# Designs tried in a protein design run: designed miniproteins, single chains, continued (2). Part 84

Each design is a single chain, and the fold is of that chain. pLDDT is the mean over its residues in the fold that is shown.

## One batch from the design tools (miniprotein)

Design m7090
Fold by ESMFold2-Fast:
Structure m7090 (fold): chain A 50 residues (1-50)
Amino acid sequence: SAEDLFNEGLRLLDEAYELLEKDPNIDPMTLQQLYTRSMRLYDKGLKLTN
């Protein structure tokens, strides 16, 4: 469902935040990959609601 996709997107954002809190010098590409995956899930969810 769209809700499941949105919830998984939020989980990835939470994971990125936890990683940044543990290591403020973390590779920006690691965070970018999580953000990209989150955005992809949100886009997929939006397509299911229309």
Scores: mean pLDDT 82

Design m7091
Fold by ESMFold2-Fast:
Parts: structure tokens; C-alpha cells; sequence
Structure m7091 (fold): chain A 101 residues (1-101)
């Protein structure tokens, strides 16, 4: 799972051509390996998704809502595997979102 998350981050970074975003999401993988950082990381993802929903076209709102609900479930019952899966799904969504813009 950790290697799958790192590969997802690397593929996302290549697709968007942003070394800064690559560094941010690689840092997120490292934060997922430290349980003390989980509450803040999940709150950051929820906040980012809520902000994204305010600027995204209506067609993306159902998927953003699905990701927010998954993030809230992870906040209630956190695990390393759930956080890695959330990161992978979030990056996959961002890739699809940016490709349609």
C-alpha cells in the first residue's frame, strides 16, 4: 500500500508537472506513517475538498461529496491503510478533474 501511494503521487506529479505538489503529497505519505499526524492530515483533506467544491463545476460535486464522506469516515475510524487509500483516490480524482479543465 505505501509503495502504491508513492507511485500514485509520482504519477500525479508527472501529469501536473509540479515539483511543489509532488513534494507536498510525498510529505503526506510520510505523515500517514506517523499516527500522531493523522487527525490534522484528515482535517486538511476535508478542508481542501470543501474548498475545491466551491470552485468546481456542478458535475464534480457528487465525487467531491463522496471523497468528503470517505475522509470523515477515516477521521472517525482512522488506519494507515484507509489514509493511504484516501490519498490514492483523492489524487486519482484530481487527475481526472484537471484533465477535464
Amino acid sequence: MVEEARKAVEEFGKKVGSPKLLDVYLSDVDRILDESKWPELVKEYIASLEVLKTVAPEEFHPKIDELIEKAKEVEENPSKEKLLELLIEYLKFLSEYLEKL
Scores: mean pLDDT 82

Design m7092
Fold by ESMFold2-Fast:
Structure m7092 (fold): chain A 76 residues (1-76)
Amino acid sequence: PAVATLGWLGDERAVPALIKILENTELDASVRLAAVNALGMIGDERAIPALEKAAKEDPSQSVRETAAAVLEKLKA
């Protein structure tokens, strides 16, 4: 079993909530960027479709670049 013992960023139960945060472009870009980083730390493949969309369509360049980097790591 994957053991997440290092607080909230390792909690796979957070993945659906983090995906919703990332898909909500009305939120501040810094909040969406935090969601991308959290999804990358968790490493759950359920995030792949949301990360692909963010990498292509997010209005923030920082969010797009970070989502693309996380996506590449998750697909490796």
Scores: mean pLDDT 75

Design m7094
Fold by ESMFold2-Fast:
Structure m7094 (fold): chain A 74 residues (1-74)
Amino acid sequence: MSFRERAEELLKRARELIARSTDPALRAELQTVADMLQYLIDHPDHFSPEAREQLLRQAEAIIARAEAAVRAEQ
């Protein structure tokens, strides 16, 4: 899976979690992650390959925590 494909999949997951969450703080955190992922997709040249990988790993971790939190809300 390419960097772009990974970023697009994470963005899709973040947007789904925003739609499902009732917690305003969690929605705000996920929106920040979604905005960052969109920026990475639109401007990949603004980042080194190492920085892109690090940011994707951070996004993956935040989204995984958010998935657990949304499950706890329901």
Scores: mean pLDDT 84

Design m7095
Fold by ESMFold2-Fast:
Structure m7095 (fold): chain A 65 residues (1-65)
Amino acid sequence: SMKAEKAAEIVTKRFPDLPYSRALEAAEEALRLLEQGKPREAVEVLAKKYGKKVAIAAVLALELL
């Protein structure tokens, strides 16, 4: 998804030590949950897997795109 790819680019600019592949995985998982109308669940699931800061950045990037 182009939206997930753009969000991953935004996340990697903020967290340069995070591999692009991990940022893309986070963005794709967040997008799937956001498309289901589950923004709180998206933050919770991603925070456990990628950390709270990355989770918030991914969700916020997708919401602003």
Scores: mean pLDDT 85

Design m7096
Fold by ESMFold2-Fast:
Structure m7096 (fold): chain A 84 residues (1-84)
Amino acid sequence: SMGREARERLAEALEELAESYDLSEEARELILEAARAIREGDYEKAKELLEKAKELLPDKPEVVAALELAIGHVEQLEKEFPEL
């Protein structure tokens, strides 16, 4: 349950990020798809999607920093709660 609760909190944070900033549709869709992957426990897909989103946002360093933190959180979840 703790793993699922941690995944839900991270996914919700990413959804809030996607809604809070003026992002391209492609970048927004990648972040929302990453949130879905996190909920499903597909950490590898989540990391790939977040890395792609970062590449689309070089002019938004505050969003890139948030995405880098999210990738770190995904890696921590993968180590502590390795559900697939």
Scores: mean pLDDT 84

Design m7097
Fold by ESMFold2-Fast:
Structure m7097 (fold): chain A 60 residues (1-60)
Amino acid sequence: MSREELERAIERAKEAIEKYKDNLTVNLVALTQMRELYEALGRPEEAARVEEELEALLKK
């Protein structure tokens, strides 16, 4: 995928989280996708931040 396609996919994942913020399954899927997309973009710090959000969500 192009950089623009990856960034657009991240934006869609963020929108899904905002729309379905109380839905654990949607949040897990969207955060997992964002982690992979940030890694593909070469942004390991942002990928690590998303991983922390995933861990926080799973601790509930």
Scores: mean pLDDT 78

Design m7098
Fold by ESMFold2-Fast:
Structure m7098 (fold): chain A 66 residues (1-66)
Amino acid sequence: KEKEKKKEILRAIALILRGIGLLREGEYLLENATTEEEKKEAEELKKEGEKLIKEGKAILDKVDAE
C-alpha cells in the first residue's frame, strides 16, 4: 500500500512539473508572439499546462484523503 501511494505521488508531481513547464513555455511564447496564430498556440499551451497541474493536484488530494 505505501509503495503504491508513493508511485501515485510521484506521478502527480510529474504531471504538475510538466504542467508548470507548459505554462512557462506558453508565457514565453505569448510574450514573444507576433501573429494571432502564435498567440493562440501560446494560450493553448498555457491551458494545457493548467489542466495538467489541476490533474496532478487532484491525484495528490485523493492520495492524502485515502
Scores: mean pLDDT 82

Design m7099
Fold by ESMFold2-Fast:
Structure m7099 (fold): chain A 64 residues (1-64)
Amino acid sequence: PTEEEKKKALEEAQEAGYSVEVGPDDSLEEALRRALEAGIKEADKHPDKEVSEYVKEKLRKLAE
């Protein structure tokens, strides 16, 4: 994925309410990885498995 795609995926994850702690020295790739992991954990908490799987699939696709 390009840097622009990674940045967009990170912004979408943050807009969805996933808290991402990114230091000024962290790479965009590391920030995206943390956001994806946080997003998947949050999706797993959802009681509806269909919604949970849909959100996880979308996040994984954005992180490609």
Scores: mean pLDDT 62

Design m7100
Fold by ESMFold2-Fast:
Structure m7100 (fold): chain A 88 residues (1-88)
Amino acid sequence: MELEEQLKKLDATAEGEKRRLEELAAAGDVEALRERAEQLEREAKEARELAEEARKEGNEELAKLYEYAAEKAEELARHARELAERAE
């Protein structure tokens, strides 16, 4: 596993998700934005827990990957909530 390659894949996935959130906002789908924010918050929490488990197992690279995934999910969740508030 090349950590840099996996981080780039996460960045690409996050960019795609951000675009999807912007499309939902343009459609005025406030309910979908709120539901997606809740899902992303849950995913971020799960990724944080997986990062802790990976560290306990001594897998520092996997821990960093999960931490990065959690940070991206947290950013997207915040963005989704901001879009939902603006669309109201």
Scores: mean pLDDT 84

Design m7101
Fold by ESMFold2-Fast:
Structure m7101 (fold): chain A 55 residues (1-55)
Amino acid sequence: SAALQAEIDRVLAEIQRLLDELNAETDPVKQAEIERRLSELGTRLEALLAQLQAS
């Protein structure tokens, strides 16, 4: 669905933004926080892709 594709596009855009932020970050505590958020977004992306395949 168009709504599902829009959600996937949003998650992908957020992942790209966090990857850019991680590459610029020098504080190891903040790096760990960004890495954790990337892991959570990866799990969400997999769930959304599974929903797309079920359609």
Scores: mean pLDDT 87

Design m7102
Fold by ESMFold2-Fast:
Structure m7102 (fold): chain A 78 residues (1-78)
Amino acid sequence: MIEKISPLKYLDKKTNEEFYILAEEEIGDKIYILTASGEVYVIDKKNPDKVEKLPVRAIPDDLSEPIIFSPREAVERA
C-alpha cells in the first residue's frame, strides 16, 4: 500500500518508507506514479491496496536515450 503524503512524496505503508515522485497522472480508474528512481506504479482507485509496478523504466539505464518524465508517456512506451 502506498499513500500520498505531499505533492512530491509517497509513503509505503507496508515498509514505512517515504519516496519521492517526479510525476502523477490519473488515467481512467487508475493513478500512474513516476518515482524519482524511474519506476512506474499503478494504483486502482477502486482498490488502492492493489499496487502494481510496471515492467518499464522511465529513466533509461543508457543516458543516450530519451528520459521519460511523465507516467502517461511511460505507459505508452511499455
Scores: mean pLDDT 66

Design m7103
Fold by ESMFold2-Fast:
Formats: C-alpha cells, sequence, structure tokens
Structure m7103 (fold): chain A 68 residues (1-68)
C-alpha cells in the first residue's frame, strides 16, 4: 500500500545522516535535507520514480511525502 511504501521510503531516507524524517500519522512524512539543493532534488526524483502512490511536494529545503 502507499502507506507501507511511505514507511519503507522513510526508513531508507533516515539512513542518510544529513536527512531528518518526521512521520505524521500513517500517511505523511516531512523530510528535512541538509546540504546542497541537488541532494533534495535527487531524493524527490527517487520518490516520484519509485513510489507512484506517493504525492511529492518540495517546500524550500523540505520534502513532503503524502500517501495517496
Amino acid sequence: SAAEDLKKLAEELSKDPFVKVELIGDDKAIVTIEGPVTRLIGYALRAIGDYPGLEVKVEGDTLILTAK
């Protein structure tokens, strides 16, 4: 399910020491990425490409993932 995909992606992203992941309920994650904008773009593209059940929104240095 999209919610299971979100949790799986959140666990993978949390392995990066420059990434902070906050899960909100069962369907949303706020991902704060430290460093160059290319790192954030890379993670956004991965989420869009690999997890079509997730909505991906970029706000500043923050990536917002929502299960559809």
Scores: mean pLDDT 81

Design m7104
Fold by ESMFold2-Fast:
Structure m7104 (fold): chain A 80 residues (1-80)
Amino acid sequence: SELSERARRLLEEGARDLKEGKEILASGNTDIKEINRAIGLVLRGIGDLYEAKLLAKKAGDEELLEEVIETGKSLGVDLS
């Protein structure tokens, strides 16, 4: 369904952004511009994962819903 397709795109984008943002913050980078970019990536990534969860749930896509929750958990976000 279109909802499952949208949820998968948000899962992929959100996981990528969240991972990148967390990696920058963990690197000890002291550049305020990079820190601000990383914070934006983390916030956007978390938002995308929450939207992916809601869309997967609305679509009745249990497999995708489990994948979103597992991915979130692996990145430190409780979506359960």
Scores: mean pLDDT 89

Design m7105
Fold by ESMFold2-Fast:
Structure m7105 (fold): chain A 71 residues (1-71)
Amino acid sequence: LEELARRFLERAEGLADKLLEAGLLTPEEAEELKALAREAARALAAGDLERAYALAEELEARMKALVEAAR
């Protein structure tokens, strides 16, 4: 689970960075998404699959909302 958590975090942070580079996120919004991704990865590494799943869903929802709100 720790390796899976690391891969998840790397991809989530990478996506946040790409969205920031594309102008779809502010630096503050990118850091908020990365913080949520770190919480999800920590839960996954600890074997708390229910919490990891819920946090991953929240991450996707927030990312969608921020990208849709981008000007």
Scores: mean pLDDT 83

Design m7106
Fold by ESMFold2-Fast:
Structure m7106 (fold): chain A 80 residues (1-80)
Amino acid sequence: MSALDRAKAFIREHAGDNSQEVADAFLELMEELEREDLPELLAEAVRAGNSVAATIVKELLEPEGEPVNPRLAALIKRLA
């Protein structure tokens, strides 16, 4: 299974879970992804109703200032 397929499965499995633990695990999965994967992940997050994943992917695509989370900041730099 590709990293993108694993991330999509994670988004579907954890839809409606707004915990920090799920957000942190999703950020770890994002470290294996490329910039080109982000639009498909956003579509999956919206379709699954996973608001946490949708918010993270949107911030990676269109950052509004410096992220407070250093892992998210590192991902933005890697995926740019």
Scores: mean pLDDT 77

Design m7107
Fold by ESMFold2-Fast:
Structure m7107 (fold): chain A 79 residues (1-79)
Amino acid sequence: SMLQLKGLRNGAEMILTKAKQLGNTELAERSEELLKRIEDLEAEAKKNGYTLTPEQVKELEELGKEIRDLAKELSALEG
């Protein structure tokens, strides 16, 4: 859903901001890559009236997993 895409985008943006604050270039670059993938998926969904194909749904699920994994890595570096 578009609400889920917005949630993923917000999550990735928060991780990017924190990675930059920590001076972690690798995490910042990974976060920017995730944001680009989210932006591309949003653009594709918009072209089809915000209806996702099965392939796009799979990409959405994969993006969610990668953002959760990246957030976990970031949390480990903070604590």
Scores: mean pLDDT 81

Design m7108
Fold by ESMFold2-Fast:
Structure m7108 (fold): chain A 70 residues (1-70)
Amino acid sequence: SKEVEEYIKKGREAYYAGDYEKAIEYAEKALSLDPNNEEALKLLAAAYLERGDYEGAREYARRLGEVRRS
Protein backbone atom coordinates (compact mmCIF):
# COMPACT_ATOMS: atom_id res chain seq x y z
CA SER A 1 0.00 0.00 0.00
CA LYS A 2 2.58 2.62 1.09
CA GLU A 3 5.02 1.42 -1.59
CA VAL A 4 2.29 1.76 -4.27
CA GLU A 5 1.51 5.30 -3.00
CA GLU A 6 5.23 6.20 -3.13
CA TYR A 7 5.56 4.97 -6.74
CA ILE A 8 2.44 6.96 -7.74
CA LYS A 9 3.85 10.09 -6.08
CA LYS A 10 7.22 9.70 -7.86
CA GLY A 11 5.45 8.98 -11.16
CA ARG A 12 3.33 12.13 -10.85
CA GLU A 13 6.41 14.21 -9.98
CA ALA A 14 8.15 12.87 -13.11
CA TYR A 15 5.03 13.51 -15.24
CA TYR A 16 4.73 17.17 -14.17
CA ALA A 17 8.48 17.59 -14.76
CA GLY A 18 7.90 16.41 -18.36
CA ASP A 19 9.78 13.13 -17.83
CA TYR A 20 7.14 10.83 -19.32
CA GLU A 21 9.50 7.84 -19.56
CA LYS A 22 10.21 8.02 -15.80
CA ALA A 23 6.48 8.54 -15.10
CA ILE A 24 5.73 5.32 -17.04
CA GLU A 25 8.48 3.44 -15.14
CA TYR A 26 7.06 4.38 -11.72
CA ALA A 27 3.43 3.77 -12.76
CA GLU A 28 4.39 0.31 -14.08
CA LYS A 29 6.06 -0.45 -10.73
CA ALA A 30 2.84 0.58 -8.95
CA LEU A 31 0.80 -1.69 -11.28
CA SER A 32 3.17 -4.62 -10.61
CA LEU A 33 2.11 -4.39 -6.92
CA ASP A 34 -1.54 -3.40 -7.55
CA PRO A 35 -2.66 -4.42 -11.10
CA ASN A 36 -5.93 -2.43 -10.96
CA ASN A 37 -4.59 0.70 -9.28
CA GLU A 38 -6.71 3.53 -10.73
CA GLU A 39 -4.10 6.27 -10.23
CA ALA A 40 -1.37 4.19 -11.91
CA LEU A 41 -3.63 3.40 -14.91
CA LYS A 42 -4.57 7.09 -15.18
CA LEU A 43 -0.91 8.13 -15.08
CA LEU A 44 0.07 5.56 -17.73
CA ALA A 45 -2.74 6.69 -20.07
CA ALA A 46 -1.69 10.35 -19.66
CA ALA A 47 2.05 9.67 -20.06
CA TYR A 48 1.59 7.53 -23.19
CA LEU A 49 -0.65 10.24 -24.67
CA GLU A 50 2.02 12.92 -24.02
CA ARG A 51 4.58 10.67 -25.78
CA GLY A 52 2.25 10.36 -28.82
CA ASP A 53 1.71 6.64 -28.18
CA TYR A 54 -2.01 6.69 -28.87
CA GLU A 55 -2.37 2.88 -28.79
CA GLY A 56 -0.74 2.68 -25.35
CA ALA A 57 -2.84 5.60 -24.09
CA ARG A 58 -6.05 3.96 -25.39
CA GLU A 59 -5.25 0.59 -23.78
CA TYR A 60 -4.60 2.08 -20.31
CA ALA A 61 -7.68 4.32 -20.63
CA ARG A 62 -9.72 1.19 -21.48
CA ARG A 63 -8.34 -0.63 -18.40
CA LEU A 64 -9.08 2.44 -16.24
CA GLY A 65 -12.69 2.42 -17.49
CA GLU A 66 -13.06 -1.27 -16.58
CA VAL A 67 -11.74 -0.66 -13.04
CA ARG A 68 -14.12 2.32 -12.56
CA ARG A 69 -17.12 0.14 -13.60
CA SER A 70 -16.36 -2.49 -10.92
Scores: mean pLDDT 87

Design m7109
Fold by ESMFold2-Fast:
Structure m7109 (fold): chain A 117 residues (1-117)
Amino acid sequence: MSVEELIERTAEELERTLSRSSRAQRIELVRAVGRHRTKAQLEIQKPQSDFERDVIVAMGQIETAVLITIGEKLPSEEFARVVAENVRKTLLRFNEIDPEVAERLAREILESVRRLS
């Protein structure tokens, strides 16, 4: 399986799981995805100071909170689609920079999806 095929599978399984999940499960999964994404962003950006690291972590937390807050105003199917598309775009962007980080992130997201399924 190519990294691009893994990215598509990850987005598809994430969308399907989120659309069928309870509110609590959706929030838990989006937070788990956010944590994995922040870890991958740290590996790509390699911050040189505690301040730079804290900014990356804080921005990741803000993005996750915004997705949850906006998502709660949407039907479950639309929320699932928006989150999956955001994840697909992030993984494709990371794949352009570091395919190994993108592959690891996709696998970690897929594992989180499978734990809630």
Scores: mean pLDDT 86

Design m7110
Fold by ESMFold2-Fast:
Parts: C-alpha cells; sequence; structure tokens
Structure m7110 (fold): chain A 88 residues (1-88)
C-alpha cells in the first residue's frame, strides 16, 4: 500500500486525526482519519484513509486511501504506528 511504501522510504507518522468517533458502517466498525507524515527531508503529507477495526487483533487496519494532500501543518502529538497492523 502507499502508506507501507512511504514508511519503508523513511517517512514517519507524526499525527493521526480521526474524523469523529468510530461507528458501525456496513459490516464492521469504521472511521475516517487523516494520517500525517513527514519525510527525512521534511516534506509533509496527509493521507485521508478509511480505518476498519479488527476486533480479533484489537487494532485498526487501513481499508483504503481516499486522498493524498501536501501539508504545511506542524507535527502534532505523535501516534504509535503499531496500532495500524497494515503498516508492518
Amino acid sequence: SLLEELLKEGWTITHVELHGAPGEQGDGVRVRADIYLVSPDNKRVALEVVLHYDAAAQRFVIEGVLGVYETEEEAETPFPPERYEILR
């Protein structure tokens, strides 16, 4: 996936912002989120994603990427990427 490729290239997740509370959507619990990343050379992007909660693994996984945006936003509170199994 795009996020896995960026992480392999040395990009770091700086912040994850949820577009509201996770809720039932279709066949499971989903939420939209923006994942903010910074490159080793200080380029910043935000990925708009759909996160699906995997209850067996007790983590969110990325179901899809809706958009990619360049951003000038400062890095907020870091979010541990181990909560997103698809990032490994």
Scores: mean pLDDT 69

Design m7112
Fold by ESMFold2-Fast:
Structure m7112 (fold): chain A 70 residues (1-70)
Amino acid sequence: SDAETQKLLKQAEELLDQMEKATDLAEIRELAHQLYEVAVQAGKLAPDNEEVRKKVNDLVQKAQELLANA
């Protein structure tokens, strides 16, 4: 489960990087949806892990900021 949580966090970070490079609003929205899904799954696998919770919150917040500024 720890390895699965780290895999999901890595996927969310890669999706965030793709959002930063994307120029099309529809693509940014799609990437944001995928990031939210993956980040939520990581949080569910490690609900009592404070480091994971902080990382999930940071990734979601950055995704929301990118979407709002697109």
Scores: mean pLDDT 85

Design m7114
Fold by ESMFold2-Fast:
Structure m7114 (fold): chain A 81 residues (1-81)
Amino acid sequence: GEKLLEEAKRALEEGDLEKAKELAKEAAKAGDKKGAAEVLAKLAIEAYKKGDVALAVELLEEADKLDKEIAEKAIKEMREL
């Protein structure tokens, strides 16, 4: 679980959004729901900044399923962009 989350964060830092998304989803399945939600929320913000609104919405919905508070915080951050 934790190893998958660390790999997801590394993929996010490297700009590999697809890999980061897949690893975050696997971390959630392994029980790291809050950490996975945080990675998915950060991915959603990055997708939104790049103009990919459809991907941003998908990632926010995935984060919301894992941790509603983290998803709501990400939505607030996007409104400030």
Scores: mean pLDDT 82

Design m7115
Fold by ESMFold2-Fast:
Structure m7115 (fold): chain A 56 residues (1-56)
Amino acid sequence: SEEDIERIAKEVGVSPETVRKALELAKQGKSLDEIAEELGISRETVRRILLKYAEA
């Protein structure tokens, strides 16, 4: 949900837009490295976004 996206963004320290883009790229089957390069964030940040979304 949008509330989950905003919560994840605050906890991870990125914008809600970055969380949405990371989730869309993951749906497309992109790797953590590919998502990190596309969004200009660390691989660890991408992993945290995906893990928090899976827990939501």
Scores: mean pLDDT 83

Design m7116
Fold by ESMFold2-Fast:
Parts: C-alpha cells; sequence; structure tokens
Structure m7116 (fold): chain A 110 residues (1-110)
C-alpha cells in the first residue's frame, strides 16, 4: 500500500527530527520552503532506497547533485545540508529500530 508506505516514511522522518532536537537541544533551522523541499527529498530518498535496495546516503547524494545542477551550489547549500541531516537522522532511527526497517520493506513487497 503506497499510502501506508508514505505515512511510515513520514513517521521515520519525524522521529529523526525529534532525535536531532533532543540530542542537539534545538530544532533543525531552515526557511519553511527549504524545510519542505528537504523533507520531500528525504521522503523520496528513503522510499527509493527501500524499494531498490540502495544505500540511503547514496540516493540522497544523487538528489543533491540534481539540485545543484538545476539551482546552483549557493542556492542548494541550505537544502543539501538539511537533506543530509534528515537522511542521517532517519538512517539512525532505522539502525536503532530494525523492526521499523523490516516494516518498510514489507510494505514495499506487499
Amino acid sequence: NMEELEKKIEEIIEEGEELVRKENGYELKASEETRELARKLAKEAIKEAIENGKDLLDVAEEKIKKLVEENGDKESAETSLMLYQLVGAASRVLTLNPEKEKELKELVNK
């Protein structure tokens, strides 16, 4: 179920953001536009990594390269940093909770 998969990925991103907030004592700082774009790209990266058995950081790097190609280095810097922070946090959530990774894989495979 695509809708259920997307919901679970969003939950993992939210848990990652909360983990960063608790460990660093503050929220990830960015404009709302930058934050929305970074969350969208993180969600796409997690989905592609799980669906295709690819490394999450490799998928994130591919999306950053595309952003730089389309928007330039300076304009992409904040979004790229936020994306790396979000996928790193999500990767850590999945590493600490292998059952969540299994659940995502089951949703992809039915």
Scores: mean pLDDT 76

Design m7117
Fold by ESMFold2-Fast:
Structure m7117 (fold): chain A 61 residues (1-61)
Amino acid sequence: SHMSKKAEELIKEGKKLLEQGKIGEAALKYQEASKLAYDSGDKEMEKKADKELQEVIQKMT
């Protein structure tokens, strides 16, 4: 779906921000990706976004 593609794009943007050391901005992108995947019923993409979000939060804590 279009929303699933958007969620994947947000994950890629988050990874790029993480490479730049923008940890908080990366977390926001992963949160938005997870929400879009949830709203579209894409369980696999939601799990992928949630995993990336958990990993970035661990770096902030």
Scores: mean pLDDT 84

Design m7118
Fold by ESMFold2-Fast:
Structure m7118 (fold): chain A 67 residues (1-67)
Amino acid sequence: MREELEREITLALGRMYVALGNLFASQGDLEEAAELYEKAARLFEEAGDLEAAEEARRKAEELRKKA
């Protein structure tokens, strides 16, 4: 149960960082948005959601190229 709760919390935190990254990107803060997506990717990887981690990393790379 502890490991399951920690994983769920980590996934929720990752999703929060994605939402913040989207907000910053919409405001034109592309470098800050990329950092938030990188944090989300790390959290998703820790939780074992490799697909979400890959998508977050891809988005961070796209934002850095535009910044």
Scores: mean pLDDT 83

Design m7119
Fold by ESMFold2-Fast:
Structure m7119 (fold): chain A 82 residues (1-82)
Amino acid sequence: SEEARELAYGMLGGLASASGGTLEAKGNTFTATADAEKLSEAHGASAEKVGEGAKKGIEETTGGTAKVEKEGDKLVITATAA
């Protein structure tokens, strides 16, 4: 749905902006990157934990799917809204 798409975009966009990362959108699929150290400092938790929280939020709120991967010093979150 459009509402689910906008919600996923907002959640991942906020995360990317807080960490000096990027957000790419293609239809209902969003890919956010974040600097793991900056993300951890901004949220007071490990980057992995912050990423898992975002994944859970997107999946529970949009009915879509999300994937979290840590690649070196970056966290990559890919989400597809329902």
Scores: mean pLDDT 79

Design m7120
Fold by ESMFold2-Fast:
Structure m7120 (fold): chain A 92 residues (1-92)
Amino acid sequence: SSSALQTALGAMDATIQLGGTVKVSAEGDTVTIELEGLPVTAIIGFALRFIGLGLDGVEVKVSIEGDKLVITLSGLSKAEIDEILAHAKSLA
């Protein structure tokens, strides 16, 4: 599995365990993951993990909006996108 896929799934699971909510959308080869209701420490921790993926050559964008972390992953395979979408649906 790609490091991007595993990081995304882990962040979604951790968000639910912290009492937050997960929203995912996909367009083409790009997935946008919105993690909401997070404490500041979790936002910082997850943001740093995704930024680390970007430094290792993964196509990632991270933005912070209040208690919401927005992550955009690009260049993913259809199988990876389908896994992220299915995982998000299982958490709702």
Scores: mean pLDDT 83

Design m7121
Fold by ESMFold2-Fast:
Structure m7121 (fold): chain A 84 residues (1-84)
Amino acid sequence: AEAEKQQKEEELIEQAARTARVLAADSAKGTGERSLQTLAEMGAADEEIGKAVVAGLRRQAAADPELRPQLERMLELIDRLKAE
């Protein structure tokens, strides 16, 4: 069903947003740079996963002003990796 497909997409976006929040917080503490790079690579490499990761990152940046700079840097990394 179409509704089931939309629910699965929303679940992926929510999971990506939660993961992004954790990684952004770790990056702000000077840890997790490698994990942040890995998430950016996943966002660039796979169309479906990448779409969910980008949507999750943007959602979290809107919700958490304190983590917004780290989340925006992740989005820039994904854009750069896609351009290569």
Scores: mean pLDDT 71

Design m7122
Fold by ESMFold2-Fast:
Structure m7122 (fold): chain A 60 residues (1-60)
Amino acid sequence: GSVEVKKEDGVTVITATVDGKTAVSRISDEKLAEEAIKYAEELVRGQEALREAREAAAAA
């Protein structure tokens, strides 16, 4: 898996790829972007966390 972070026109673009799945987030708030980057890196390293998050979203 991989996490790519870039800044475009004041917006932070986070691309996370895990197990052939790609998620892209565009965040204009730097504080939220920093939290999202940490979350994305954790998801890439912890594929189990990604599956749990998906299951929780499906159950809600």
Scores: mean pLDDT 74

Design m7123
Fold by ESMFold2-Fast:
Structure m7123 (fold): chain A 142 residues (1-142)
Amino acid sequence: SLLDLLNEAVKEVQLPDGTLILVVDLRGNTLSVSIYRVENGELIRLASFSEEVPREEQVERLPGLVKLVLDAAEVEPSEIHGVIILVDKDASEELIEEIKRALIEEVGIPEEVPITVVREGSDEEILKKLIEGFKKVKEKLE
């Protein structure tokens, strides 16, 4: 599962306890947003919401769903240490830039927060990208 891959990356990188990771999954016609906190080397889900949203409407819906998830977790955008964006294999660079702008400009995630884009692929390819992203998060915490 995605959570198993995320937890494998947390263990490999040794992300510190208290690290807050926002995961945005825009694959297919489903929009899922989850906020996790690292506790004892494992990601614990603080809040998660998932909606069936057509691909062409996902960017417009994204800021509202992220705000709802963060409010439910009692987490401010400024407290987020890293963001993982999961997209379809064929997602355009323009779409990726629109997603990033929505998170920074509309949600208020600080520009310096590492954002890692992971395309749909094999578990090995996904894990490698998650490890790279979490290494950047760890570097920012040092």
Scores: mean pLDDT 91

Design m7124
Fold by ESMFold2-Fast:
Structure m7124 (fold): chain A 102 residues (1-102)
Amino acid sequence: MVRLRARARVTGPDPVQALIDALKAAGVEILEIKEEGDTVHIKGRFGDTEIEVTARRLSPTEAEVDIELTGTADSVQAAVERILPAVAKAVDRLEYTRVEAE
């Protein structure tokens, strides 16, 4: 099993909604959206890959986003190839903070 983590910053009039729309456009099935104050937790799935996103609102036009992908190596690679281009169109910067194989 492989776990991939990425951190990104999203800018726009509604950055959290832009991120949700980007995930859906990439083919992610949204299983849960939970709002806790300025933080939104999103759980999704792409094939056999589990996707967890934590978006923290920094301002009305900025959010910091942590994305975690968990699955088999092949499943995570397929998810990365679909999700990263969609997220890159919605975010100003995307940076990997950690990659783990378990």
Scores: mean pLDDT 78

Design m7125
Fold by ESMFold2-Fast:
Structure m7125 (fold): chain A 59 residues (1-59)
Amino acid sequence: MIKAVATKSVPVQSPSVLGFEEGEELEILKEYEDGNALAKSLKTGHVGLVGLDQLKILE
């Protein structure tokens, strides 16, 4: 399981894009070649697209 933490807050702007708060824990489900990922918020359970540049990956 790949965990990540949001480095900034992102409001919900589209149904396909995940909104989150700074410090929110996410699970990376799939990484895409364009620098985006499909992630699940561990706080809300919602799944959506995130920018990998918005996250700190936890090993």
Scores: mean pLDDT 78

Design m7126
Fold by ESMFold2-Fast:
Structure m7126 (fold): chain A 77 residues (1-77)
Amino acid sequence: DDTKFAKAVAEALKEIAEKKGVEEAIKLAEEALKLIETDPEKARELLNKAFELLEKAGITLEDKKEIKEKVDEKINE
């Protein structure tokens, strides 16, 4: 389910952005969540931008693993 996966990614990125204090990435993830069903292409662009901002903010390999674990948890709900 592409929609379920996209929502899981957006939620995971938002949680890590909140943990790291990257306000712009939080806003991008929230905007993407609103667009996933109506404009999935734009939602994907926003999620990619949020991830780029997190990388620029210095997320670690452990942070990236946490994102994957959160996505896996959400899609298996």
Scores: mean pLDDT 81

